# Designs tried in a protein design run: designed miniproteins, single chains, continued (5). Part 63

Each design is a single chain, and the fold is of that chain. pLDDT is the mean over its residues in the fold that is shown.

## One batch from the design tools (miniprotein)

Design m18170
Fold by ESMFold2-Fast:
Structure m18170 (fold): chain A 65 residues (1-65)
Amino acid sequence: GAEEEKRLKEIQEAARAILEELRKTDPSARVDFELVDEEKVKVITRIGDEVREEVIPVEEFLALG
């Protein structure tokens, strides 16, 4: 529904903001995300050869962007 679409856009905007901030320090930085459920997002961060995966609450992820 419209609320789900709005939430997805907010998550996408947060991911972009995080990526832009990381790229100021390392141009190779990449951030991907996957929705695990309605309240949790899996964040995948790549910097050079390092890959980190974290599952965090959507509210916490939005606070990072």
Scores: mean pLDDT 77

Design m18171
Fold by ESMFold2-Fast:
Structure m18171 (fold): chain A 83 residues (1-83)
Amino acid sequence: MKELEERIRRLAEEAEREEDVEEALRLLEELAEVLTEYAKVASEEETRRMTLLGLEAAVTVAEKAGLDVSAERARLAAARAAL
């Protein structure tokens, strides 16, 4: 589990820092695959925390690409507050 969590955190950080949208999307796709594997072995609470981290990275990538993510940011903040 710790190796999967570290991989999730690393992929999220790399995607958020990536300037090329196509490469950022590739990193997010890999992140989604790792999250799927993590969900098989983690608790619901642990999976929810890691999923919210991944969604925050995806929202940041979309915002950098010029999309309006204000509604998604608000929903993500509410979901994080409920953890």
Scores: mean pLDDT 83

Design m18172
Fold by ESMFold2-Fast:
Structure m18172 (fold): chain A 67 residues (1-67)
Amino acid sequence: SEEELDEEVKLALAEIYLGIGNWLESRGDKEGAIEAYKKALEVASQVDTPEAQRLIEEAKKRIEKLK
């Protein structure tokens, strides 16, 4: 269904933003990393699945570590 496809796309996008955040963090771009992790959190928060919850928790941990 469109809803399921939207969920899959959003989860993929959240994973991409987590990857971008990790890459920016490895480059010393703390501000850019926080922004990417916030985008991952925003997108994952639109999906009500256990996988989305995992991504939300990871993004929150990363943001808290870098503040």
Scores: mean pLDDT 85

Design m18173
Fold by ESMFold2-Fast:
Structure m18173 (fold): chain A 98 residues (1-98)
Amino acid sequence: MVELTHDPRIPEEVLERARELAEALGVERARVELVSEGVARLYLTTAEGETIAAASAVLKPLTDEEVEELEKKYTKEAEAQQPRIEELAPLAAARAEE
């Protein structure tokens, strides 16, 4: 069984998943910390004492308003990325001519 240190606010469901991942990776120590009110991050400590960030988990269900805001944000970002594809096409053509 992996030695798991955690914030008491982290749900058991997330802790069980973190423990399973740490055991699968063969680490002896793991830590789960709150990065924000709704997000936890899993840190693994190797036998050499190195700490690595391995996974993140969303701790609270998102409201319909939060989902709508995220969809609007990602839609705007996707639309902003399309003009850059046209800019990369001339560079790809120039490389083919060399």
Scores: mean pLDDT 59

Design m18174
Fold by ESMFold2-Fast:
Structure m18174 (fold): chain A 86 residues (1-86)
Amino acid sequence: MLNAFLREVAVEFKLPIPSDEELGDPEFVKEWAAKHVEEIRKWIKDLYGVDLEGENLRNLLRSLGQGDPGLTDESIDAIVEGVENA
């Protein structure tokens, strides 16, 4: 399963769920994260109690990546870059 993190955000906020093909595209992941930064921020705050500052998001995603092979280093970089560029 590619990038369960973004799918869980989409499910929670009733957004269109990205496909495996879309989540395999780093540019799509980056644009999606930038478009939905407020939903990502709220999801992380509510579930993990952390703010999207500095390395907090990257460290969280790396921890989640241990259980999700779809959260590759490239996918994590795309999510972080999308959030920072929002």
Scores: mean pLDDT 76

Design m18175
Fold by ESMFold2-Fast:
Structure m18175 (fold): chain A 80 residues (1-80)
Amino acid sequence: MTVEDGEELFREGQKLYEEGKYKEAAELFDKAGEIFKDVDPRKARQAYILAAEAYKKLGEHKKALELYGKAGELDVRLVR
């Protein structure tokens, strides 16, 4: 899977989120984040945050927290 695959998943996730299809959007954002994490941690962080926000819209607070955790691991301000 390439960076282009991750960008396509991210775009489709954004479209689904705007359509109110939060579960599908969250799944695509999480997949995009997994693709980006080794090549563009900033995009991966953004994707995980959007996936977490989508799960929050669904009331899936535990899944949202797990994804915020993934995003936090990529936060360059936490250099330890």
Scores: mean pLDDT 80

Design m18176
Fold by ESMFold2-Fast:
Structure m18176 (fold): chain A 64 residues (1-64)
Amino acid sequence: MDPVELGKKLREMREEAGLSNRELGERAGVSQRTVSRAERGEIVLSDENGMRVYFAMLEAKAER
């Protein structure tokens, strides 16, 4: 799976949820740096961290 394509999709979903990368990191229990690096395609999140990030974005969207 292409990390750059994953990072772009992550950034789009985060922006739709109205979260900064710091806020997403805080909600998901990962560092803001980890979120930022994943969005740039520098890393691929583990399945556990990816799921936590995904649920954090869904929760934020449900609150709006």
Scores: mean pLDDT 80

Design m18177
Fold by ESMFold2-Fast:
Structure m18177 (fold): chain A 100 residues (1-100)
Amino acid sequence: SEIEKKLKEIKELLEEAIRALRAGDLARARQLVEESIKLLEEIIKKEKDPKLKKALEGMKQTLVEALRLLDEGTPEGVRGAEALLATARHEVEKILELLE
């Protein structure tokens, strides 16, 4: 399905973002998170199941908070952002399991 393809793409972008953070490439990590948010908004816009829509909106909030922590420019903020990206990646995996 189109939603499964976009969720798999979001998962790959989040995995790349985590790798970028671990490499110290904050600009690349921000770009990948922003791309993930954009794809997620496209899914949310078309989603009609209220439970799935709520889960997707929760994931978007997690990604927005990750960007806020990256913008703090602190080592603590970067660690917090990495944890939130790992959480969002796990949430994508859980949603993919529900669609299979």
Scores: mean pLDDT 88

Design m18178
Fold by ESMFold2-Fast:
Structure m18178 (fold): chain A 92 residues (1-92)
Amino acid sequence: NEETKKLIFEAEVLLGIAEIHLALARKYGPDEELALKAAELALEAAKLAYKAGDKKLAEEALEVIREAVKLAPDNEEIHRILKEVEEILKSL
């Protein structure tokens, strides 16, 4: 399944970029914009993981979003993204 492999690879790349955003936020202080960008990238990765049927990759995306919530606990959009990815995981 070359199509499935491409979806997984794209999701892994997006998660890598999200982790870089979280690392920047942690190193230079809490940054709500960087945390939100990380959560948005992780949501996109979770949607690709869902299409690929990869539950473990979707779980990794959820972990990134949970870290984004810790950096920006009052950001309503990050909390919405968290709920959407939790629903994706329940559907896997």
Scores: mean pLDDT 88

Design m18179
Fold by ESMFold2-Fast:
Structure m18179 (fold): chain A 71 residues (1-71)
Amino acid sequence: SAAAEAAARVLEEAGMAPEQARGAGEGIADSVKKGDPATAAAIGRRGAEEAGLDREAAERAGQKSMEVAMQ
C-alpha cells in the first residue's frame, strides 16, 4: 500500500535497515487504516529501538511514522 511504502521510506531515512523498515511500515499502514497516529508513532519508535538505533533516531522514526499516519 502507499502508506506502507511511505512509512518504510521515512524509517529508512531515520536509519533503519530496509528489511526492518518494511516490516515496521506494514504495522504503521495498519494503524493508518484505524486512524491512530499515536500507535503509528509508537510502532516507528519501537521498531527503531529494536533495530538498535539510538534515542534520537528512535524519536525521529516515531515522529515520521506519525506524519505518515496523518497523511
Scores: mean pLDDT 80

Design m18180
Fold by ESMFold2-Fast:
Structure m18180 (fold): chain A 99 residues (1-99)
Amino acid sequence: MSKEELEEEILEALVRMIYAVGKIAKDPEAGAELLEKLLPKIKSNEAKALALYYLGKMLYEAGKKEEALKYLEEALKLAEEAGDEELAKEARELIEEIK
């Protein structure tokens, strides 16, 4: 495994942890802000799709429907480009729920 691959795995773990902590703290807006700051550090389409998915999900939980849809549609596009069929399905289902 390359240093870059390890770094992306750490970023994916951080994304999941930020979502989990935001949910436990009942502060999805603060979690979304942390993910937004982390987003420009993510290089891979796979890790970026995951980050955008959780960012959109947290924004939806914070009541920011329009912003959530924008990030979820970007997450879907990147998940499809990365071949992440499971993430693409989750993003589509959440987009349909919000619309």
Scores: mean pLDDT 81

Design m18181
Fold by ESMFold2-Fast:
Structure m18181 (fold): chain A 89 residues (1-89)
Amino acid sequence: SEEEELIERLREAVAAGDWAAVEEAVAELERRLRELHEEGRVAEALRAAGRALPLVAEAALAKGLADEAEAERMRAMGRELLERARALE
């Protein structure tokens, strides 16, 4: 799916420390999440967001935009979104 491809691009960008590519991938993913929500594909949107949040947390930590507590809150939110997606199946 498009969201899976965007999550993989985000993962590669974070691993490479390519922060411009991270910002681009996040913006494209946010657009895709809005499309999924508008289409009523809520479980897919929650799953994509939940999978992306740990990667965004890693990037934010690496850039000094978040501390460890903030990053852990983002990871916890990601886990919560994944559980909500499973509940809708």
Scores: mean pLDDT 87

Design m18182
Fold by ESMFold2-Fast:
Structure m18182 (fold): chain A 91 residues (1-91)
Amino acid sequence: AERALAAVEELAPAVAAREGVSEEELAAGLAELRERAAELSPEQIAAILAEAAAVAAELGDDERAEELIRLAGEISEEAAELARKMVEKVK
């Protein structure tokens, strides 16, 4: 969970810049995600990582997408496969 949050946080400035959201709105969203992380199941964490990997790929950040796929793989091979499929659909 902690590594997944760190990877998502590294994407946050790029997403904020592209979407034109304020730093305050971004900070609030990240705080909510941190609070929910302790309550998330492995399947929910896998889904978040898969979506984050797809977003990274769509933004052209292939290195981040690959790292997020690897983090999903630490949960399960099925999670890594889901993340790879989501990235492939965006590309």
Scores: mean pLDDT 70

Design m18183
Fold by ESMFold2-Fast:
Structure m18183 (fold): chain A 67 residues (1-67)
Amino acid sequence: SAAAQAVYDYFVDNNLSTLSLDEAAEIIARASGVSKETALAVVRRYAEGQPRLSLEQAVRAGREVDA
C-alpha cells in the first residue's frame, strides 16, 4: 500500500516512535489521494482515543485507506 509505505518511511527517516493523528492523516491522504478528513477518520479509529499513533497503527490505517 502506497499510504502504508509513505507513513512507514516517514517514521524511519525521522526516527519517530509515534506520530500525531494530524501528521499521520496528512501523509496518508497525500499518498492515497483521499481527503485529509477521510484519512483522519481512519487514523482516529486506529488510535483508540489516544492523541498519537504507533508505527504499527499508522501503517494499518494507511493500508485500510488504500483498500
Scores: mean pLDDT 86

Design m18184
Fold by ESMFold2-Fast:
Structure m18184 (fold): chain A 88 residues (1-88)
Amino acid sequence: MTAEELAAGIERLRALKAELTAKSSPEEAAAVTKVLDAQIAQLEELKRLREAGVPDEELVALDEAAMAAMKAALGEELALTTEAYRKA
């Protein structure tokens, strides 16, 4: 996992956010924004840690922990985002 790969991932999520929010109701757009902004913030943090020299093994563990926490905190928003994605 390189800083360049993480930057590319961030740009893909930003493009996905723009696409899904453009096609969504205001309620779905709010849920999509919460979920994708949280995922973008996590990738930005991983990129920062990668640039600081944190090893891949630690970055993977941190990403897995953050994804688990996100599922626990944003379960309803994740369900709405998944529905918006299916409709797109």
Scores: mean pLDDT 80

Design m18185
Fold by ESMFold2-Fast:
Structure m18185 (fold): chain A 87 residues (1-87)
Amino acid sequence: SMEEIKEILDEVIEKSKSESPSGAATIIMSGLHDAAEWAIENKVPKEEALEVLEYALEKAKTLDLSEKEKQRIEDVYKKLKERIEKE
């Protein structure tokens, strides 16, 4: 379920706090990609899938990351949003 995916994303973000900034960004971007793929494959309603990804993006923005790393995460989110909206 998307609730379980949200919990997995919360865990990924929590684990990222002990990583380097670039490492944190990498695992968060990977988590967003995996969540989006699962949502597409399981034909999750677009609104629900986007809500969970937006939740994870906003939570990631609160992390102690450089603006460049935050921008990289946001760029991945935008790309995944476009992909979900096309399905």
Scores: mean pLDDT 84

Design m18186
Fold by ESMFold2-Fast:
Structure m18186 (fold): chain A 62 residues (1-62)
Amino acid sequence: SAEEAARAAARQAKLEERKDQILRELIDMGVTPEQLEALAEKTGSESNRAAVERFKELMEEG
């Protein structure tokens, strides 16, 4: 329903915001994209693959 879709979209937006914060902390800790890729492959999660791509974007943009 429209209400369910709106709630899901709001949750997704907040989740993405929190993920971005975590990725910035990982960059500060010296985690590499290769290490995150290895973890994403091990878990087989599509959302973890998206997180790896976002991590690379943050590193590339400086």
Scores: mean pLDDT 77

Design m18187
Fold by ESMFold2-Fast:
Structure m18187 (fold): chain A 81 residues (1-81)
Amino acid sequence: MREEAEEKVRETSQKISDEANKKINDLLEQARKSTPEERRKLVVEAASISAKALGDIVTLLSLLKSGSPEEALKEAEKVLS
C-alpha cells in the first residue's frame, strides 16, 4: 500500500512540476521581451507559481508520511486545477 501510494505521489508530483514549469517558462519568456518594470512583475509571478508548486509537493510528501495516500492524491488534484 505505502509503496503504491509513493508511486502515485511521484507521478502526480511530476505532473505538478511539469505544469508549473510550463507556466513559469511562459512568464520568463514574456519577461525577456518586457520593460524592466514589467520584467520584475513577471519574475515575481513566476517565483510565486514555483513556491506554490513546491509547497504542494511538500504537502503530498507529508501526507504520505502520515499514512494518508487518498488525501495526498486529493491535494495533488487541487493543485492541478
Scores: mean pLDDT 76

Design m18188
Fold by ESMFold2-Fast:
Structure m18188 (fold): chain A 75 residues (1-75)
Amino acid sequence: DPKLQEIDKEIVEIEKSGDPNAKLKFDKETIIEYLSRKFLVSRETVEKLLEWEGEIPEDLSPREREAFELIKKYY
């Protein structure tokens, strides 16, 4: 999927820049689809993670935790 490849590329470019304020320039639905497909997490779970305010929940699966960390770092 070309759109998902563009998101992967932008993440790599943000990491290379070293800019802690750099964020993904994609709409919410695109981010939900990307995270759902990349981490094999349901879209409903991704939406809950995007709306989560506070510290990382302790009971997340490894894939859900990785998706959440990506959200907090780049979104």
Scores: mean pLDDT 76

Design m18189
Fold by ESMFold2-Fast:
Structure m18189 (fold): chain A 68 residues (1-68)
Amino acid sequence: LSEELKQRGIDAVRNGAKGREKELQERADKLIAEHADDPELVQKIRENAEKEIQTVRDEADKEIEKLS
């Protein structure tokens, strides 16, 4: 593959991952707002979102490694 095609592939993976991360963060933000009176639940929602976002990042990193 040309470097341009590799870079476009990497950019597509990164953009896809950013989109999923944004959706996960927005979902978490809504749940946090709904449960703002429960700080323990808010922390669990944040932890779950961070875990899901980390999974998205790990999968993106694997795809980028294949393209690099």
Scores: mean pLDDT 83

Design m18190
Fold by ESMFold2-Fast:
Structure m18190 (fold): chain A 78 residues (1-78)
Amino acid sequence: MMQHVSVSITSGDGDTTAKKIEEAGKKLGDVKVDVTTSDGPGSPVDELTKSFLDVMKTQSDLDHVSVSFTDDVVKQAI
């Protein structure tokens, strides 16, 4: 089934992180992903992508999912 997902990223390498999140969404099927990012110091994109995929697996029953990453999460993942 098609699902709508909203993802807000408030820190980290916004450009690279957004691309990884969008690619992860494509692998989950026909999902519309809205990504909001902000500039920040380099972040481990792979770790954030893995975390996002884990959340999506548990939220598959919902019509709409909103996921946000904070500056603290990005910094700890470094």
Scores: mean pLDDT 50

Design m18191
Fold by ESMFold2-Fast:
Structure m18191 (fold): chain A 87 residues (1-87)
Amino acid sequence: EEKEIEEEMREEAEKSLDPELAKLLFEGIEEGKSMGEITKEVLKKAKKLYPEETRENAVRITGDVLRAIGILIERELKLEELKKKKE
């Protein structure tokens, strides 16, 4: 069932994030990176996608980072629930 959680999170990311950001998020998860490391990479990529220093781009970048953090937290919570069911 860990695979089911990962598939759900991938689908959610693909719906909520730019495809390049979703790809980075799941590559980081597969590589075993921490939430902080993944968040930094997502932020760096989002800044590259929206390079103009405008208020609109700042809101977009912040939104993308918050959505990525939300997906990572959701995944951790679902994995904790799965572990508790096996105990």
Scores: mean pLDDT 76

Design m18192
Fold by ESMFold2-Fast:
Structure m18192 (fold): chain A 94 residues (1-94)
Amino acid sequence: MSFDELVERIKAGTVSLKEFYLIIKSLLLVPSLENAKRLGRLIDAMSVERLKELIEKYGEDLKKALQSLPKEVQDIILANLSPEKRKLVEELLA
C-alpha cells in the first residue's frame, strides 16, 4: 500500500483506531525527518472527532512515544498538523 493510499483510507474513516495506533508505532521505530512528516500527514488526515477518539483510547502510550522523540522530530510532526489538530496534540504532550 502506498503512503498516499493510506492517507486516503484514513480520510475515508476505513482505518480502525487499533490499526492506526500500530501504524504510528511502526513509523516511530525509525524516527527520521521523512517519517515525522509522514506521521504528521497521517494524523492530519483524521477528522478532529477521530483524533479525539484516538487520544482517549491510546493517548497515554502516544504521549510517551511522542515525548521520547527529539524536539526537532516533534516540531516537524506538529508543523504538519492543521491548527485545531495541532492544539489537541500539543495539549496531549503538555
Scores: mean pLDDT 81

Design m18193
Fold by ESMFold2-Fast:
Structure m18193 (fold): chain A 90 residues (1-90)
Amino acid sequence: MDKQLEELRKQLLDAINNKDWEKAAELSKQISDLYKAQGTPFDKELAKSYELFSKGFEAASQGNLKLSRKLVNEGVGTTLRAIGDEIDRE
């Protein structure tokens, strides 16, 4: 599972570098689904982040850059909060 996640993240980075927002949306959804399967509280919050990234990249592929920026920023915020909550669990 970790190897599959690493490969999907690499493919996502390549899609972003190529500005292939449709592919970035699909890959982000796949990453979200994998995190949902992992079952830790941190993984569940990362799943929410990647779901927001998927919706954001989908909006970008449709030319809705304002919605894309909003959703990507929400995804980033969710990730940062999840990291903070995980530190508090240590």
Scores: mean pLDDT 84

Design m18194
Fold by ESMFold2-Fast:
Structure m18194 (fold): chain A 81 residues (1-81)
Amino acid sequence: SAEELREWLEKARASIEKLKDPETQLLAAMAMAQEIAKRLSPEQAAALIARMKELAAQFRAGKITAEEFIDALVAFIEELI
């Protein structure tokens, strides 16, 4: 359900925020998004993966921090569910 997915998302985010290394936070957040995508419609999954890739490119280009990446990705997921 959407409620179970939100609870899982909150727990996953809290676990990621405990990681100290920005690159490890990025990889964990990307894995979280991929796991959520499995529970969405094909159209929503495609939109989430596209947004994740765009945000990851911005992080790698030095345009956003790991915290900003996680915040933007979580906000996008919350809008989908």
Scores: mean pLDDT 85

Design m18195
Fold by ESMFold2-Fast:
Parts: structure tokens; sequence; C-alpha cells
Structure m18195 (fold): chain A 100 residues (1-100)
């Protein structure tokens, strides 16, 4: 199923991004670490709700963009910020195809 293949690709990208955020969180103070890990969990939960059909693509995309802006407030590393933006853009492109 093409839809199942797209869902697997989206989940693999999500896992990759969550892994990078988790590694970076270890370099932060306790307050910023907790904030970043909470944002990572919000993104995971939002993605789960989208894949379960509980929210629309438009609601998912809006939520992802809001989480990205909040992540950028915590992540000062420019290379990681660019990688997160790239991965989230790819997640949104895959989600748009799943929603068709």
Amino acid sequence: SEKVELEIKLLMLLLSMLSELWVYARTLDEENRKRLLALADELRALTQRFLAGEISFDEFAAGVREILERIKEVVEDESLRRNIERMLKQILELAAKIAQ
C-alpha cells in the first residue's frame, strides 16, 4: 500500500528528528532541556493524532509550524536548526500526500 509506505517514511523522519533533539537536549541546562523534550513529545503526539485521523492536515501543519518556532527559541545551533526545518518540511510534504 502506497499510503503505508508514506506513513513509514513519515515515522522514520520523525524518529530521526526526535533523536537529534534528544541528543541536543543533553547539552542544555535543566530548564531548556525540559522545554525541548516537552516540544519533542508535543510533536510526537500531534503526529500520532494526524496518523490516527483525529486531526486534519491543515491542523497538523499549523501545529507543526508552531512547534518549529518554539524549538527555534531553544535551539541556538544554526546547523541543527536548518536540519530540523528541513526534516519538518519533509514531514509536512509526506503528510500532505497521506491526506490526499
Scores: mean pLDDT 89

Design m18196
Fold by ESMFold2-Fast:
Structure m18196 (fold): chain A 76 residues (1-76)
Amino acid sequence: SRYEEIKKKLKEVEEKIKNKQPIDARDNNFYTAYKILGESKEGLDLVYELQKKLDEAKSGREMFEIIKEFIEKYKG
């Protein structure tokens, strides 16, 4: 399931962080998306959507605006 895929990916990224291993931009964007949306079942369905938008962002400003929109719409 998508939930199981997300939990497996989260564990892999958290192990890299714990072991001070480098994480790539995509893994960092996944982790950011999970930290914003992962507190609810509804939010978990949107984790990969937020990650994809962050992966496609052209600037840090665009990433900030995307994150802000998801927080306001789905967490606030």
Scores: mean pLDDT 81

Design m18197
Fold by ESMFold2-Fast:
Structure m18197 (fold): chain A 68 residues (1-68)
Amino acid sequence: MDAEEIIERLVREALRPDGTVDASKALEILVEGGLSRETAQSIVDRVVRPDGTVDVVELARLIEEVTR
């Protein structure tokens, strides 16, 4: 799965009305999208907020950077 498909799944399946996704759901989608668990965890850890959420725009940018 490429970066575009992962981002589309985040928006479709995990995006909250405030523009965030739960870190645990983001990790699941990244791993299912073909990233290793280690890579997915490192991405999520870089953008996760203290409340356990991730901004989808920041997450999408990092996915594109890592998968290029």
Scores: mean pLDDT 79

Design m18198
Fold by ESMFold2-Fast:
Structure m18198 (fold): chain A 96 residues (1-96)
Amino acid sequence: GDEKERELLELLAEVERRAAEGDPTARALLDLLRALLEEGARMAAQGLPQAERDAFLARLAAAHPYPDLVRAAIAARRAGDSDRAFALLAELLRAA
């Protein structure tokens, strides 16, 4: 089960590297990936109502340059389809 967390951390490291080089799209992707990790932690620890999580993630998607890809990645993650979630996050990274 740790492999998918490691893949997400590797994607974060690559986005952080590109953001440090001055890529504004990479910075936006970094902010998104960190927010998805933080929301995942909240879901595990706090048992927050689904409506509150949906409102937060909808605002995050709307603020991002690739809102359809962001919404799809969030939906895949919530469905427990981590393979699709990582594929969509990789697509977001390639779009940078």
Scores: mean pLDDT 64

Design m18199
Fold by ESMFold2-Fast:
Structure m18199 (fold): chain A 77 residues (1-77)
Amino acid sequence: SLSLAERAANLLLAISIAAKRAPFTAADLAPYRGLSLEEFLATLPLSEEERAKLLAHARALGLDESTFVDLMLAVLE
């Protein structure tokens, strides 16, 4: 089975696809340091339905929503 970090990275890729952009780099995420997943998703060109689905997916994975961006920065750096 995948680690939490690998599942979080796969969710980040899914977020980039939903936002219709290239995959996030550490440099892309640095300005969002300290944001929760919900706050991060609110900055992206996502519908309310898309945001709700991504949040539900993160919760199902057991990810800490309050530290999601910081977790991804640690994984990518």
Scores: mean pLDDT 83

Design m18200
Fold by ESMFold2-Fast:
Structure m18200 (fold): chain A 62 residues (1-62)
Amino acid sequence: PTRAEAEALARRYGGTAEGVLTAARALQDGHEGTLRSAAGEMARAGGGSPEEALADLRRLAG
């Protein structure tokens, strides 16, 4: 994932680019629990659904 894509996601969900990149790396490493926790936090901050945040993180990770 690129920092620019992470920054775009952070703006959408009200989080940080660093948090988004950490979540994307956790997905690549198979740490599903960390990814779900991050998606839930992003959804809370952005007022969206955890499912949408998770889908966006999966797109970022590839």
Scores: mean pLDDT 72

Design m18201
Fold by ESMFold2-Fast:
Structure m18201 (fold): chain A 100 residues (1-100)
Amino acid sequence: MEEEKRKALREATLAEASATVEIILLSAVGLEMKKKNEEEGEKLFERAGEAGRRLSEAYRKALEGIEEGNYEEAAEELKRESEEVSKEMREAAKEGEEKL
């Protein structure tokens, strides 16, 4: 139980951190894009901001699930959400970079 809780918390935190890095990278691409096309740069920032809100809420939900004893389920759900966010951010960053 305690070991499972620690593992779930660690996995949840690592998943959140990984997706957060991808969100920050998209924001950086958005900054460069603003120099060439302000509207497209703003859209990339809005996508990064929305992803940040989704990830923050998923992380909060995962921490609540872990506190309730749903260790594996909570960690796996957050890992899935974080992976989807990371994929969306990487795709958006690639599209942005191709236009730079």
Scores: mean pLDDT 85

Design m18202
Fold by ESMFold2-Fast:
Structure m18202 (fold): chain A 97 residues (1-97)
Amino acid sequence: MEEEIERVKKRVKELIDNYKAARDAGNQVEADIYEALILIFAGIARSEALQGNVELAKGDAEVFKEAAEYARSQGLTDLAKLLEDSAKRIEKLIEEA
């Protein structure tokens, strides 16, 4: 993986860790902010696919697949589904490019 994709992967994992910590602490507002930040990365990846940046979009789809598996392993089932759905949408756009 390219260094840019590795940075995104690490950052998304850190956001998931922060999301879980906020949820466990009962800080729903902070948890919602971290969820929004995670989904912003998914939106950027989808935009890249639509603009024809296929290689970047493929890397981002892998990041979100790994993030979904990590979120599921942490018991964050709803977040995991959102991340899985985002990866599938990116993959579909790449396939139709």
Scores: mean pLDDT 76

Design m18203
Fold by ESMFold2-Fast:
Structure m18203 (fold): chain A 80 residues (1-80)
Amino acid sequence: SEAVERAEEELFRILQERRPVTPDDKLTLGEILDLLAPYLTPEQLEAVRKAFEEKGLTDDDILTVREAVRLIAEAVLKSL
């Protein structure tokens, strides 16, 4: 959806400001979430954690930035 795409673009912009990454770079979910956590509410962080648990994902799982940002954006929008 357009809302997910806009959320992805904003989260990726925030990531790039803090760390020079590309969408194809591979990082742990924990690393990506730590970079974005200051920009999320506690409720949004809980929603993201729950979404990861539902998918069987942990902080140690390695994803592309694109995949992780997509998952975080979808979880954040579902919490609204």
Scores: mean pLDDT 83

Design m18204
Fold by ESMFold2-Fast:
Structure m18204 (fold): chain A 68 residues (1-68)
Amino acid sequence: SREELEAEADRILEEFKQKMKEDPSKIGEIALEASLRLTELFLKHKDYELLSRFDVKLNEIINEIKKS
């Protein structure tokens, strides 16, 4: 279901947010890996709206961590 898809994507974001906080020197590499995993997940399900929304969420997380 779409709810299960969103829950999986939120889990991915939390996993990568934690990784970025643990190693801020690798934010670029970690962010790229997160972006690829989210893109693959949403393209597999052809959910372009969720792909767009989670791209925004990922960028907000990256900006928050970089300002810390």
Scores: mean pLDDT 85

